# Designs tried in a protein design run: designed miniproteins, single chains, continued (2). Part 99

Each design is a single chain, and the fold is of that chain. pLDDT is the mean over its residues in the fold that is shown.

## One batch from the design tools (miniprotein)

Design m7449
Fold by ESMFold2-Fast:
Structure m7449 (fold): chain A 77 residues (1-77)
Amino acid sequence: SLPEPESPEELEATRRLIDAVDQGNVEEAKEAVDRLVKAGGGPISELALAVAYQVAKNKGYEEIAEIVREGLDRLAR
């Protein structure tokens, strides 16, 4: 089972990121990643970013994949 989101902001940002990656929307992906990083990033945020990266790569959305990778780097300790 997935870890539970720590805040409503994290849940909404996760949902927006999934939608943005599915649609190939670079601007929305940037905003969603920034919101997840600013929410402090927990296990669900890290998992959401990892899944988003894989989906973006599989769909050929290289710019979105780079944005998501940078978000993952920003959450690294």
Scores: mean pLDDT 79

Design m7450
Fold by ESMFold2-Fast:
Structure m7450 (fold): chain A 81 residues (1-81)
Amino acid sequence: ALAEVRALAAELLATASAEDRAAVEAALAAYPAAVEELVRREGLSREEAERLAARGLAAALGLIARRAGQDDLAARAAAVA
């Protein structure tokens, strides 16, 4: 789950343009806040919040990969979501 999403992010960061790298870094930076918001606002357990936030991160990375023309990475991200 999260480990697979982080691996996808690392592959995108290695090959992406400066603008796409900034988008990946922003998505990764938003993950802890998304987990805390899901726990606080939705009353999810931390484990449920972490899973849902990881799926959201995978979806965001998939969109970035698609824009970058990294169709294989986009498909892998969609499979994790």
Scores: mean pLDDT 82

Design m7451
Fold by ESMFold2-Fast:
Structure m7451 (fold): chain A 56 residues (1-56)
Amino acid sequence: MASDLMRRIMDLVMSGLAVGEAYKYVQKAMDILLSGGDVKKAQEYLDKAEKIAYSS
């Protein structure tokens, strides 16, 4: 759900890992969630952001 996705975004940001390419995907996910858009699309962007951030 959207609240779960927002928690994941906050965890990534607070960890300092939402930088560079990962940050771009985090921004896209947040924009979708804040605008009430497609939650599945937001999840896809967040999955990409986490893959980039945690693969370093």
Scores: mean pLDDT 78

Design m7452
Fold by ESMFold2-Fast:
Structure m7452 (fold): chain A 87 residues (1-87)
Amino acid sequence: MEAIREGAEKSAQALVEAAKTLPKEEVLAVLDAEIEALRALPESPEVRALLAALERLKKAVEAGDEEALEAAARELAEAIARYALSL
């Protein structure tokens, strides 16, 4: 359980680092692709939480709000961990 959570947190941190390093438009394109891929999956509470977290992260990137970006990354890490445990 902890290993899955740690992996999800590292993935979320990598995404935050990418959002700070890469052009904003490129980060948004990647997030849009991930959101589209998740929408193709069967609907579940875990998938809905993951979509909500990704959309919140996208809005934080669009706004350039570092506090919102960090909060969204933490929420995404939790959503990823919950989704992984539901598989």
Scores: mean pLDDT 75

Design m7453
Fold by ESMFold2-Fast:
Structure m7453 (fold): chain A 61 residues (1-61)
Amino acid sequence: SDSVGLEVLRVLSRADRPLSAREIRDRLPRPASLGTVRRSLKILEAAGLVERLPDGRYRLA
């Protein structure tokens, strides 16, 4: 699936560090709004696929 959620997971899997929502957006292969990225991150966090860190950055769970 070419959903934003799968693209977010790919970005995080290739990252060498935790990323902010803005940094994830900037690394996506196709443009998406910051709101769309944040919505996808909330869904992925609820699914246990990503973790939100105390500094507001995200990584794979």
Scores: mean pLDDT 85

Design m7454
Fold by ESMFold2-Fast:
Structure m7454 (fold): chain A 74 residues (1-74)
Amino acid sequence: PRVRSRNLLIIRTKDGSLLIFELTPENLEEAKKTLKELYESGKLEEIIIHEGDSTPEEKKALEEIKKFIEELLK
């Protein structure tokens, strides 16, 4: 058994709150919804992605969230 770090999406809001999502296929839709809602409400301050040891599924989720952020911020 390997002990490994996970991929994390860290969202900082303008009020100083910090939201942390583990980037898994299961959490991907919730993370996207939260990003969109924060962006549309003008509350999004900063997005940080922490890359850990990933399975192929977790790597796909990481790449999908990066693409979503790129498209959202256009």
Scores: mean pLDDT 79

Design m7455
Fold by ESMFold2-Fast:
Structure m7455 (fold): chain A 95 residues (1-95)
Amino acid sequence: DERKRLEEEVREAERELLVAEASLALAEDSLRITRKEGEKRTEEAEKESKELGEKERKKLEEEVKKFEESVEKARKLREEAKKRLEELKRKLEEL
């Protein structure tokens, strides 16, 4: 039964999308937390010396860049999962 097979593929795609959305939310939260914590550290370091503030700022920029890359990767995976689900649903409707 081709309909049963497509229904199973739709359920799998729905699970994949759910996982991708959860991964994206986690990546976005990680970026937000990293920015808040890093801003506090940079402000505290700047109070002690310009050199320490500059060092912490550079470290924060590197950490933020890594998390921004993780968010972008997670967004692409979510888009792929969404497109796959939409295509499978369309095939199921054509039956």
Scores: mean pLDDT 86

Design m7456
Fold by ESMFold2-Fast:
Structure m7456 (fold): chain A 94 residues (1-94)
Amino acid sequence: AKEELKEFIKLASLVDPETAEEIEKLLPEVTEEQAKLIVEAIKEVFSLSPSLEEGIKLGAKLALEAMKKAAEGASLEEVRELLKELIEKIKKEL
């Protein structure tokens, strides 16, 4: 899960390097279970996005918000709920 998230960070750095750098700094603060939920949410964002670039941008922003919450000591349940809310917002913007 963290390995998949690292691969996404590399991809995100090509589109949104500032957000990608922030996500990379937060990676040590995230558990494997939280990383797994974030990766699954990113995959869902890609399936919803009309372009690869938009999917990367939206996925990076979603990952950053979720990882900041995790770094603040959020539970797995709180991270899951935040990811659902963020995906719902993305669906409304597309």
Scores: mean pLDDT 82

Design m7457
Fold by ESMFold2-Fast:
Structure m7457 (fold): chain A 78 residues (1-78)
Amino acid sequence: SVSDFLNNVKSELKSKLKPVEFREIEPVLVDAETDLSEDPEFLKEFKDVVERVLTGEGKAIDIPVFYTLHLIKRYLSS
């Protein structure tokens, strides 16, 4: 489930990121849950962004940036 995915992501990011970086992105993991549950393509892309952060290919900031861009796209498509 999306909630199981997010709980696993939260655990892994907490172990890999500095405490201050984790605190800044943790709210995004909560806020994105509904959108991730409703949009399979967004969920797929979000998983890719998170995986890049976990492997060191991406930066922690990429997570809130990606979510913000998703919200902007939804607003413009309305």
Scores: mean pLDDT 84

Design m7458
Fold by ESMFold2-Fast:
Parts: sequence; C-alpha cells; structure tokens
Structure m7458 (fold): chain A 107 residues (1-107)
Amino acid sequence: GPREELLALLEELERLARQLILAAFKGDIATARALKAQLDAVLDRLAALVRAHVDAATAARLLALLDEIRALADELIAAAEAGDILKEIGLSLRIIGLLLDLRALLE
C-alpha cells in the first residue's frame, strides 16, 4: 500500500544521500550533481505520495523535512565545490538528522 511505497522511497532517499555525501567528500562534483538529480526525483515522488495519502498535519511536517533535505543537499554540493570540508561535515550531519526525523514520522 502507500506506506510500503513511502518506506521503499525513504530507503532509496537514504541510499542516494549517503552516496551524495561520499561523492562530496571525495570532491567528485560531477557524481555529486548526478546523485542530486536522482535525489530530487525521489524527493518529488515522496512529496506527491505524501500529498495524496497522508493526513494534512503529518503531510505538512513531512513536506517541510523533504524541502529542507533538498536545500541542504544543494548547500552540500556548493560547499564541496568551494572545498569547505568543515561545512561539508556540518551539512552532512544535518542531512542525516533530517533523514532520521523523516523515518520516525513514517514508521
């Protein structure tokens, strides 16, 4: 059902976020950008399912988390392009925290 599809997309989001963080730390900007495009597609699909199948109050919280993950992933790529390792660490930890919050709301 919709819950199983949301959890499967969450697992894909978590996988893509881990790969994006690793590519950013390696300075592999081309791979990071390609992974960000895939991550954005998964975020768009998650947002559509949330809007279709989740109650308004929980949907608002989930959509806010998805939007923040998207913004932080863009900032992570910008930090990687600048070679700002300390900012990459901080942004990566924030992304991981948001993914944990997202999982807690869906489980």
Scores: mean pLDDT 92

Design m7459
Fold by ESMFold2-Fast:
Structure m7459 (fold): chain A 106 residues (1-106)
Amino acid sequence: MSPLELVVKKVRELIRETLERIREAAKKQDLDSLRDILDEFMRQVGELVRESSAETFEAIVELLTEFIVEVQNIMIENQVPATKLTGIVLWMIGEVQQLVLEHKRR
């Protein structure tokens, strides 16, 4: 089993658990909890990819892109206000870009 396969598996499991928590928070219109859940998720992903290879990192960025789309869809389905939705999505994009910049500097 390659290090790539292990990190990808861990990130996929984390995505699944996080999406379930996001769905519950969105149904309750609990935007503060939704933001906290996403902040915790991004921190955990950052730790998992810190020492990853370029190939592993590219696979994780693809998963994070799909995750952002899924979170956006959950927020739309639960009628989260457009300004709050846009703010959260832009923040997540910024966090992913920060991970990309940090990985490329090494």
Scores: mean pLDDT 83

Design m7460
Fold by ESMFold2-Fast:
Structure m7460 (fold): chain A 79 residues (1-79)
Amino acid sequence: SAEELAQQIDAATDQVIANARQLIDTDPSKLTWAIGAILRSIGLRLDAMAAIKRGDMETAERQLTELQSINQEMQQVLS
């Protein structure tokens, strides 16, 4: 559903921000990369919400997949 997809997008965006904060606290040399990831996640969230509003669920799902990919990459760096 649109509601469920919106919740997943918000959760994935919040996870990028949480991972970025942890990364900055652990390795300050990654500040620029972590800030870049936060900005990208915000842009993806805005695009996804706009897509949901117009009924373009395929676009919203692609943005969720991209947010999940960013989180996976950040988790690999944190490991």
Scores: mean pLDDT 88

Design m7461
Fold by ESMFold2-Fast:
Structure m7461 (fold): chain A 117 residues (1-117)
Amino acid sequence: SSIEEKVRELIREILERIKALPEAEPFREEPDVNGKYPDYAKVIKTPMSLAKIERLVEEGKINSIDEFEGELNTLYYNVLLYFPDDSPLRKQMARIMEEAQRLLQEARKEVNRLLEE
């Protein structure tokens, strides 16, 4: 449907804007489990990255704003679980989530507007 196409377009636009943030660099790819983070897989049961979210979108596995937000939340909670409270990565992820939440809110308003027309 045209709504489904619009939702996918909005998700792709949000993802590209998030990926373009300087703060996003450490989260674009999955953590280096063979070097910097050798215990990551023992702590984190559902690894996530912006690249993995992009693959899920392109594979048709994310079809709603709620599903997209769920994958972003998985990434966010993984960062909170793995990195200590004083880690700059937690602050970077918090800034990404602030921008993401703002963009998600605007996308929800747009979808609701289209559904009411």
Scores: mean pLDDT 87

Design m7462
Fold by ESMFold2-Fast:
Structure m7462 (fold): chain A 68 residues (1-68)
Amino acid sequence: MSEEEKKLYEEAIKKVDEIAEKYREGEISEDQAERELLRILSELAARGMSQEVIDEVAKYAQEKLKEL
């Protein structure tokens, strides 16, 4: 990953963690959490991020939601 891609990846991971936390606390529904995660992935794609990085974020999100 480039330095810019690494920063975008780290920001995306932080957003995923925030969504997972809200879902765990009951602030949002499972459906809302899924929609917010899809928004993050779509935003990364719109920014021209490589599919490999997008897939890594998606995998991280799936594992986080599985723990909840």
Scores: mean pLDDT 79

Design m7463
Fold by ESMFold2-Fast:
Structure m7463 (fold): chain A 120 residues (1-120)
Amino acid sequence: RLAEELERAVEALGAAGRHLAAGDLEGALRHLEEARRALDRAIEAAADDPEVRAALEAARRAVEAAIRHLRAGDLEGAARALLEALAHLAQAALLAGDEATAARAAEVAVALERALGLAD
């Protein structure tokens, strides 16, 4: 269950970032809400693992920040919070022994940095 919810959260954040880069704010918001639900389920699945849980709670706070920035029209803030959520998800996946999902989160983050113009 945990690995499935981690994978869902990473792919939802990737979709949110692609919609944000395309100027589809409604699509970005839908996928951020999907990521938040996947993170809530991942946190429940990691209840007995305090380090994984802490990383997932940090990822959830970053997703909530991305949603707030997006609703306020702060697209740069939303993009940075989205990248922060991916970084925390990669850490949670590594702590959970899910190297494949951690690598996928890193790949999504690199692609989004380029698409959103946040790479130098």
Scores: mean pLDDT 86

Design m7464
Fold by ESMFold2-Fast:
Structure m7464 (fold): chain A 87 residues (1-87)
Amino acid sequence: KLSKEEIRELAEEIMERLEASERTREIVLEAIDKTISDPNFEKLSPEEQLKLLSKEAKKEAERRNASDQEELMMAWIFAEMQAKVLE
């Protein structure tokens, strides 16, 4: 089980490795920060946490008019996070 800080750190590491754009990073990090600010987040399973993060990231992407390429990159980031968290 990852802490809130470890989730953010993991996302930043994956985004650096995948060479995500600055805008994609902003969308993902804002979604993470918003999601982890919920006091019930720590009560969720790792699978539920990742589903909530992915859902919030999609909402943030829509709010910021993200491109299809940015949305695809976000999907790839969350797939990599799922692979590492749900090993």
Scores: mean pLDDT 80

Design m7465
Fold by ESMFold2-Fast:
Structure m7465 (fold): chain A 101 residues (1-101)
Amino acid sequence: MKKEVEEAKKKTLEAAEELRRVAEESSDPEVRDTALALVRNTEEYLKNPSSEKVAKMVGHVIRLIGLDLDQPSPEREAVIEAAGKLLKALNEYDKAKKKLE
């Protein structure tokens, strides 16, 4: 069980790093700043979980989706794909952590 939480945390950090990489390659400041804010909030959540941090992460994802809907681009789609992978990894981490209760 402890190993499953450690593995899920590692996958979440790897997904956060991929999102950071894709965000830093983006020429769009709003997409870049929003994605980097999602990465920071995820890292803070992993250190000290709270519902407020989850709400902030969800808000950043909604913002990224809105930006792509307004002006679709391959760069924005790549950031959204990376953000989706991060949320999936974070959800698996939360599930693994709850099983240790």
Scores: mean pLDDT 80

Design m7466
Fold by ESMFold2-Fast:
Structure m7466 (fold): chain A 89 residues (1-89)
Amino acid sequence: SREKAIEEEAEELIEAMKAAGLVDEEEVKRFKELVKKNPGEGVIKLREEMGRRLAEAGFPGRYGYEDGRISEEQLELIDKRILEALKLS
């Protein structure tokens, strides 16, 4: 279902952000609650935070989440590439 796809997308994003050190445990809980209560709003908020933190970490222009919608496959690819780049630093 659409909601399940959104939740899976959000979990992938949260996992990538946590692994990269961009979000702490308290923030993880907050984002998961937002996604559970309103999947659409929660995932948009999460993508905004990811984009902002990635720009601060040296990845400017990571604004592919501006429309608040991205495919699960595309998100996974982006997250893996960014995480790999961060591990090299």
Scores: mean pLDDT 62

Design m7467
Fold by ESMFold2-Fast:
Structure m7467 (fold): chain A 73 residues (1-73)
Amino acid sequence: SMKERAKEFGEKLIELAESEDEETLSLATMLAASRPVKETPDSVIPLSVGTGMGSGDTSREGIIKIGKEAVAL
């Protein structure tokens, strides 16, 4: 289900964003901005997670917030 996928995606974002590695944080930023939770068959809504989840930041804290909001669905 979408909620199940959102939780998994959010947990992954938090894991990546909490990393001290610059490369890992960069990947988390790209993931949060470009590859959000899939809501329909093969549909990816890049802007919906960032704006719809109430977080507009691409900083580490912003990405963690997006992830936490996704797992809270």
Scores: mean pLDDT 54

Design m7468
Fold by ESMFold2-Fast:
Structure m7468 (fold): chain A 99 residues (1-99)
Amino acid sequence: MEEERRKLVEEVVRRFEELLREAEEANENNDEERIEEIEERVKKLIEKAGEEAVEAAVLMALRRLKGPPETPAGAELLRRAEEVLWRNAEKVKEAIEEL
């Protein structure tokens, strides 16, 4: 159970890392059309998986790409995000697969 859940969480975080990299590339290139497409994908993810779960996945992916939290408050937010995503990983994965 724990190993399967861990792999699911890792898969979800990896998919959001890919999404964040696409968003950064679009922003660096000032590609407004691509930015709008990414925003619509995120909106659909929120509609299907819920805002709390999507925010948790984004925060975990962002920390993996940009490094660990620089403050104790940031570390606590990351810990809470891990708990939220652990509970919602299947729902988020299903939402991603439907895009």
Scores: mean pLDDT 80

Design m7469
Fold by ESMFold2-Fast:
Order: sequence, then structure tokens, then C-alpha cells
Structure m7469 (fold): chain A 78 residues (1-78)
Amino acid sequence: SVMERAKKILLTTSSEVAREIEADRERTSAIVGAYMIGLGHNIPTYLGMIGATLEALEKGLVPERYRPLIEETFEELL
């Protein structure tokens, strides 16, 4: 993804900036995970979260530690 390419370039240039990018990815994944677990039962909200989660997964923005949680949430949603 574009973010992964940017991260690789920044890791060569600045470790501090690379750490900030990784932290942003983790924060985004935590927010998505919390909503996907079902803090609400509104279908439009779930559809929005599904779309956002799929886009984040496609772009490689979701840290691997949250992948099983997201997959479990999708299984529950079925």
C-alpha cells in the first residue's frame, strides 16, 4: 500500500516519524475494532464500519494484532 511504502522510506530517514505512523495505525485499528464488536445495533453504522474496515485492511492500515478480532466480529455479524 501507499502507507507501507511511505513507512519504509521514513524508517530509513527517521525512526521517530516511523513510530508515529505505527501508533496512528494502532489507534485507527482500536477504534474500528471497538465499533465492530457492536457498541450499537444500528445497521447503517455496521455497514459503514464494515466498509471502513475492508478499506483499512486493503490498504494495510490495520495492525496484525487486531486482525483476529476483526475476523471474529465479521463471523458474529453473519
Scores: mean pLDDT 57

Design m7470
Fold by ESMFold2-Fast:
Structure m7470 (fold): chain A 122 residues (1-122)
Amino acid sequence: MREEAKKRVLEEADREAERIREVVKEAAEKQAAKNPEYKDYILAGGETLSNFVTGQLRLAAELGISEGVEAARKELERAKEFAEEMGKDPRLSDVAKAALEEVERAGRRLIELLERAEEEVR
């Protein structure tokens, strides 16, 4: 993969990670406002979701560059599975749903960029 294409993929992953953090934080604050007795738990859960999901998105970008698109898909699937598992807790359901929807959106964009970058190296 060309250095310019690698840079674009990593910069996109970083932008998507920031968006995920913002969306998940907003979802956590809204769910905490509805359930003030669980506020600290919901906010901590949102931070845990955000950190894991954005970490997996960055790892997907790096492995997609070095190992190929299928390696990226595997790390994105782990991020989705983590969000789905946390969403089984009713106190985190809205936060986990927001995280899952953002991972699916960001992951799709990342895979499109990786596939395009691979085509440029043919």
Scores: mean pLDDT 87

Design m7471
Fold by ESMFold2-Fast:
Structure m7471 (fold): chain A 87 residues (1-87)
Amino acid sequence: AKYRAILETSEPIEPEKLEEAIRKELELFAKVESVEVRQVEGEPETVYEIEIELEEDVSEEQVEAAIARAAHSLGATVLKLKVERVA
């Protein structure tokens, strides 16, 4: 399944570190095919677009929880997080 998320954090996180942290959290309950984290041009450096591909279908709530845990593990507070299953 494929998921798209928009994340806003209290503090900037290097996209590559956020990507690895999200992968580690997702791998606890699903087989991860890809995770891509990008800063959004024209938005604050604390706003990220995240694309996730998992082998299995999992709930949007499980993906949201994994992203939130990843951000917290890197010392940031989640200010906004929206996750949508896109395929």
Scores: mean pLDDT 84

Design m7472
Fold by ESMFold2-Fast:
Structure m7472 (fold): chain A 90 residues (1-90)
Amino acid sequence: MLEEARKKGAEIAKDEELALALIPVLREALKSPSPETRAIATAAVIGMVEEASPEVKEKIREELEEVLRELTKDPDPVVAELAREALELL
């Protein structure tokens, strides 16, 4: 599941218009009450950041960095580790 989310994020990043349109959707998913949804969304963000153009990566930083920093303290250890990895790539 998480590997598939990461792969999907990387594919989305190749289409700048689609990537930019999905950032608000990912922001809401990162704030989900479900740890599974937060983990999947964070893995997708990691995939996006790995393939993203500098413009998309900057938009991800502007819109998602604060939420990702909050997720490094998430009670779910998988979410916390994924959030740390995402921030290290930004």
Scores: mean pLDDT 87

Design m7473
Fold by ESMFold2-Fast:
Structure m7473 (fold): chain A 56 residues (1-56)
Amino acid sequence: APVWDGAALVAAARAAGYHTGQARKENPELYPGPKDPEEMAALAEAAAQRIVDLQA
């Protein structure tokens, strides 16, 4: 079973957000209004950090 690691969660969320933003930017016809990868990464990181803060 995965061990709870807040730092790993935040890092994984940022990476996932960045990749999602890149995929949307590369496929704008499938995703109207593509998001900037850095903004998507920052939003995912902030959301994950909030979850970590609520667990502390």
Scores: mean pLDDT 71

Design m7474
Fold by ESMFold2-Fast:
Structure m7474 (fold): chain A 94 residues (1-94)
Amino acid sequence: SAEDLVREAERLVESGDPEDQVRGAELLKKAAESGDPEVAERSMEVALRIVESGDPEAVRAAYEALKVAFKYSEDVTRAVGYVLRALGELLDLE
């Protein structure tokens, strides 16, 4: 289920391992594709934690997850904020 994907992603993100954070972001993207607004909002919160890690590959993967979740979020203002924050971090990575 989409909720199971979010729970697995949260576990991976807690590890602090950049490779696990990339896998977590990929699971969040799949969960967000379910179209459930609650899953989309949770996916964005977990993806933002990955963005805060500063790892370039993890930030890119989290940004992709945030773009998908944004389409299904009911809190547009919060969703825009998350996407812009992730884009800012991505632009700082050279």
Scores: mean pLDDT 80

Design m7475
Fold by ESMFold2-Fast:
Structure m7475 (fold): chain A 95 residues (1-95)
Amino acid sequence: DKEELEKIKEKLEEILNTPLPEVPEEEKERALKKFKEYLKELGFSEEEIKKILEEDEEAIRKLAEKVLKKAGLPKEELIIEVIKLQILGLVKQLK
């Protein structure tokens, strides 16, 4: 659980800390596919995944709360907001 969050965190940190040249469409497609697979493993429906990719605030918040719960972290607004920002950063990179 914490190990899954650590993997997501490490990948998000790599993405956020890398100066972004425009990622070729083929590389974005691979990353997007993996992200969708992770969301499916977390129990999200195709409709919910679409809303997350559209940067829907409620969908992103629901994902952040689910990640936090799976990781056994306390349900605190600051932690939710940090996870939301990391998810939004990842989603924007995949566009």
Scores: mean pLDDT 73

Design m7476
Fold by ESMFold2-Fast:
Structure m7476 (fold): chain A 81 residues (1-81)
Amino acid sequence: DLFERFLQTPSGKLVEAQINAAKKEIAENPSQEKLDAALAQIDRLKDLALRVSPPEVHAEIEAYFNGKKKELEAIYKEKTE
């Protein structure tokens, strides 16, 4: 609930927009360097979210960002294999 509300804020929408832009870039022009850069950006966003959030929502934050990393890796694999 609290994390879902965060995703509906302007800051949360910017995070989703950045992730969606990375997915589009990997889908259109896949490269290992772009994948590595996008995964690193998601890790930075995750670390920031964990740092500013109470411990009770850390599992939800980790699940969300780790899920986005897996989606990005799956898109890369589909386009390169």
Scores: mean pLDDT 80

Design m7477
Fold by ESMFold2-Fast:
Structure m7477 (fold): chain A 66 residues (1-66)
Amino acid sequence: MEEILRELAEFEAELRARYATLAPDDPEAQRLHREVGEIQREASKIEDEEEAMRKVAELLRELRAR
């Protein structure tokens, strides 16, 4: 669990840093925002908080690999 929470915190910081360097109307910023929203939507379907966090970490790792 702690490793997953660490990954989520690191991704949150990385996403904030990326948003800070992009113009508000940049296509990459819009794409990143949309991808993160989709990840949150998928996680919201899972009632178990631990499983939801694992799913978010998994999808964020996939997003990071792109």
Scores: mean pLDDT 69

Design m7478
Fold by ESMFold2-Fast:
Structure m7478 (fold): chain A 71 residues (1-71)
Amino acid sequence: SMELEEKIESALVVGGVSPEDAKKAAKEMVKKFGDDVEKLKEEALELLRELLPNADESTIERAAQAIKEVK
């Protein structure tokens, strides 16, 4: 869902990820889990570490927390 992808992109930006990296990461996350929002939320922290290898752990943790708030 493009709407879910946009919500995840927004959550990543709130967490401190750059808009360009957030857009790419959101697309890959939604591609992997589709509309399985619960599985995406469960795996968010591990996926973000893989997709954003140059991000600080604190940024990854904030971004994962923001993703858990996505409806």
Scores: mean pLDDT 81

Design m7479
Fold by ESMFold2-Fast:
Structure m7479 (fold): chain A 65 residues (1-65)
Amino acid sequence: SELEEKIKEKRKELEELEKRSVDWIRSYAAQKGLSADETQAMVALNRRLIGQIAKEKEDELKKEG
Protein backbone atom coordinates (compact mmCIF):
# COMPACT_ATOMS: atom_id res chain seq x y z
CA SER A 1 0.00 0.00 0.00
CA GLU A 2 1.02 3.66 -0.36
CA LEU A 3 1.19 4.01 3.43
CA GLU A 4 3.62 1.07 3.71
CA GLU A 5 5.78 2.57 0.93
CA LYS A 6 5.88 5.95 2.73
CA ILE A 7 6.93 4.25 5.97
CA LYS A 8 9.69 2.31 4.16
CA GLU A 9 10.95 5.47 2.42
CA LYS A 10 11.10 7.45 5.69
CA ARG A 11 12.82 4.55 7.46
CA LYS A 12 15.45 4.32 4.68
CA GLU A 13 16.06 8.09 4.81
CA LEU A 14 16.49 7.98 8.60
CA GLU A 15 18.83 4.97 8.38
CA GLU A 16 21.00 6.85 5.84
CA LEU A 17 20.97 9.97 8.04
CA GLU A 18 22.01 7.83 11.01
CA LYS A 19 24.95 6.32 9.08
CA ARG A 20 26.13 9.73 7.87
CA SER A 21 25.68 11.38 11.28
CA VAL A 22 27.60 8.54 12.98
CA ASP A 23 30.48 9.05 10.52
CA TRP A 24 30.42 12.80 11.24
CA ILE A 25 30.31 12.20 15.02
CA ARG A 26 33.29 9.83 14.83
CA SER A 27 35.27 12.25 12.64
CA TYR A 28 34.43 15.16 14.96
CA ALA A 29 35.36 13.16 18.08
CA ALA A 30 38.70 12.13 16.56
CA GLN A 31 39.43 15.74 15.51
CA LYS A 32 38.64 16.99 19.05
CA GLY A 33 40.63 14.21 20.75
CA LEU A 34 37.65 12.72 22.56
CA SER A 35 38.03 9.33 24.27
CA ALA A 36 36.71 6.09 22.80
CA ASP A 37 34.13 5.94 25.61
CA GLU A 38 32.93 9.50 24.87
CA THR A 39 32.70 8.71 21.14
CA GLN A 40 30.78 5.48 21.82
CA ALA A 41 28.34 7.34 24.10
CA MET A 42 27.68 10.00 21.43
CA VAL A 43 27.15 7.36 18.73
CA ALA A 44 24.83 5.32 20.99
CA LEU A 45 22.76 8.41 21.86
CA ASN A 46 22.51 9.41 18.19
CA ARG A 47 21.31 5.92 17.18
CA ARG A 48 18.76 5.85 20.02
CA LEU A 49 17.35 9.28 19.14
CA ILE A 50 17.03 8.52 15.42
CA GLY A 51 15.41 5.16 16.23
CA GLN A 52 12.88 6.85 18.51
CA ILE A 53 12.08 9.52 15.89
CA ALA A 54 11.64 6.81 13.24
CA LYS A 55 9.22 4.87 15.46
CA GLU A 56 7.19 7.98 16.29
CA LYS A 57 6.97 8.98 12.61
CA GLU A 58 5.89 5.45 11.64
CA ASP A 59 3.20 5.46 14.37
CA GLU A 60 2.04 8.90 13.17
CA LEU A 61 1.66 7.69 9.57
CA LYS A 62 -0.27 4.59 10.71
CA LYS A 63 -2.75 6.78 12.64
CA GLU A 64 -3.49 8.67 9.39
CA GLY A 65 -4.17 5.38 7.51
Scores: mean pLDDT 80

Design m7480
Fold by ESMFold2-Fast:
Structure m7480 (fold): chain A 64 residues (1-64)
Amino acid sequence: TPERLADLARRGTEEATRALRAGDLEEMQRVIEEVRREARALGAEAEAEVEDGVVVITIYPGPP
C-alpha cells in the first residue's frame, strides 16, 4: 500500500543515513538492500543514493 511504501522509505532513509554517519558502510548497504527487498514484495522498486552525508531512498512503481 502507498502508506507502507512511504513508511518503508522513511525508515530506510533514517537507518541507512545513521549507519553512514556512524561510518558503518556495511550496515548502510544492508539496510538499503533490505528496503529494496521489502519494496519489491509490495510491488514497487527502491533506489538509494548517497548525497552529502545523507542516504536518499526513492520508491518507484513496480517493474513493467
Scores: mean pLDDT 80

Design m7481
Fold by ESMFold2-Fast:
Structure m7481 (fold): chain A 100 residues (1-100)
Amino acid sequence: AMTLEEIEKWLEELRKKYGLPEPPAPPYEPSSEEMRLGIRLLLLARQILEKQGAELLGVEYPSATSFSVTLRLPDGRILTMTVKEEDGKVVLETEERAAE
């Protein structure tokens, strides 16, 4: 498993590889350092997908332990990316649904 320092370095390398600006700060204080890095991953993924023609539909942050980004992909499919903390562990989930 990667350390938090290795994850942060990987996210910075990913940002530089795609020529992306620094992602905006989360709208509230994350529950943990892992949650902060998970939010950063989702924001960088959003920037990469937007650069490829995806459209931002929404950002949801119902608690310090949950953050979601929803995008319409160029083919019309809806992608929801969620980072959440459960039982002291940060998990990343993705959900795709048909085009509308």
Scores: mean pLDDT 76

Design m7482
Fold by ESMFold2-Fast:
Structure m7482 (fold): chain A 85 residues (1-85)
Amino acid sequence: SLLDELEAVLEEIRALVPPSNHPLVDEIGALVRAMAAEGVADETLEQFLRMLRTLLAVLPGLSAEEAAALLRELAAVLRGWRAAE
């Protein structure tokens, strides 16, 4: 399922980032699960999956600070989408 794909990519990101960034990954996972439970359109979650895959692809070239900044931006995007309802 789409949610299973999102959770799989988030697990891969979590494995590649330092433990200090785990709370940010866990927040994103909680937001994604909440949005799926709220019935947010599959197109929105598919767009977010593409954003996560893009982050995963560039992650090996990023510092811990750069990864944290991008994770905060992704969490902010999800919060913004939820607030627009």
Scores: mean pLDDT 86

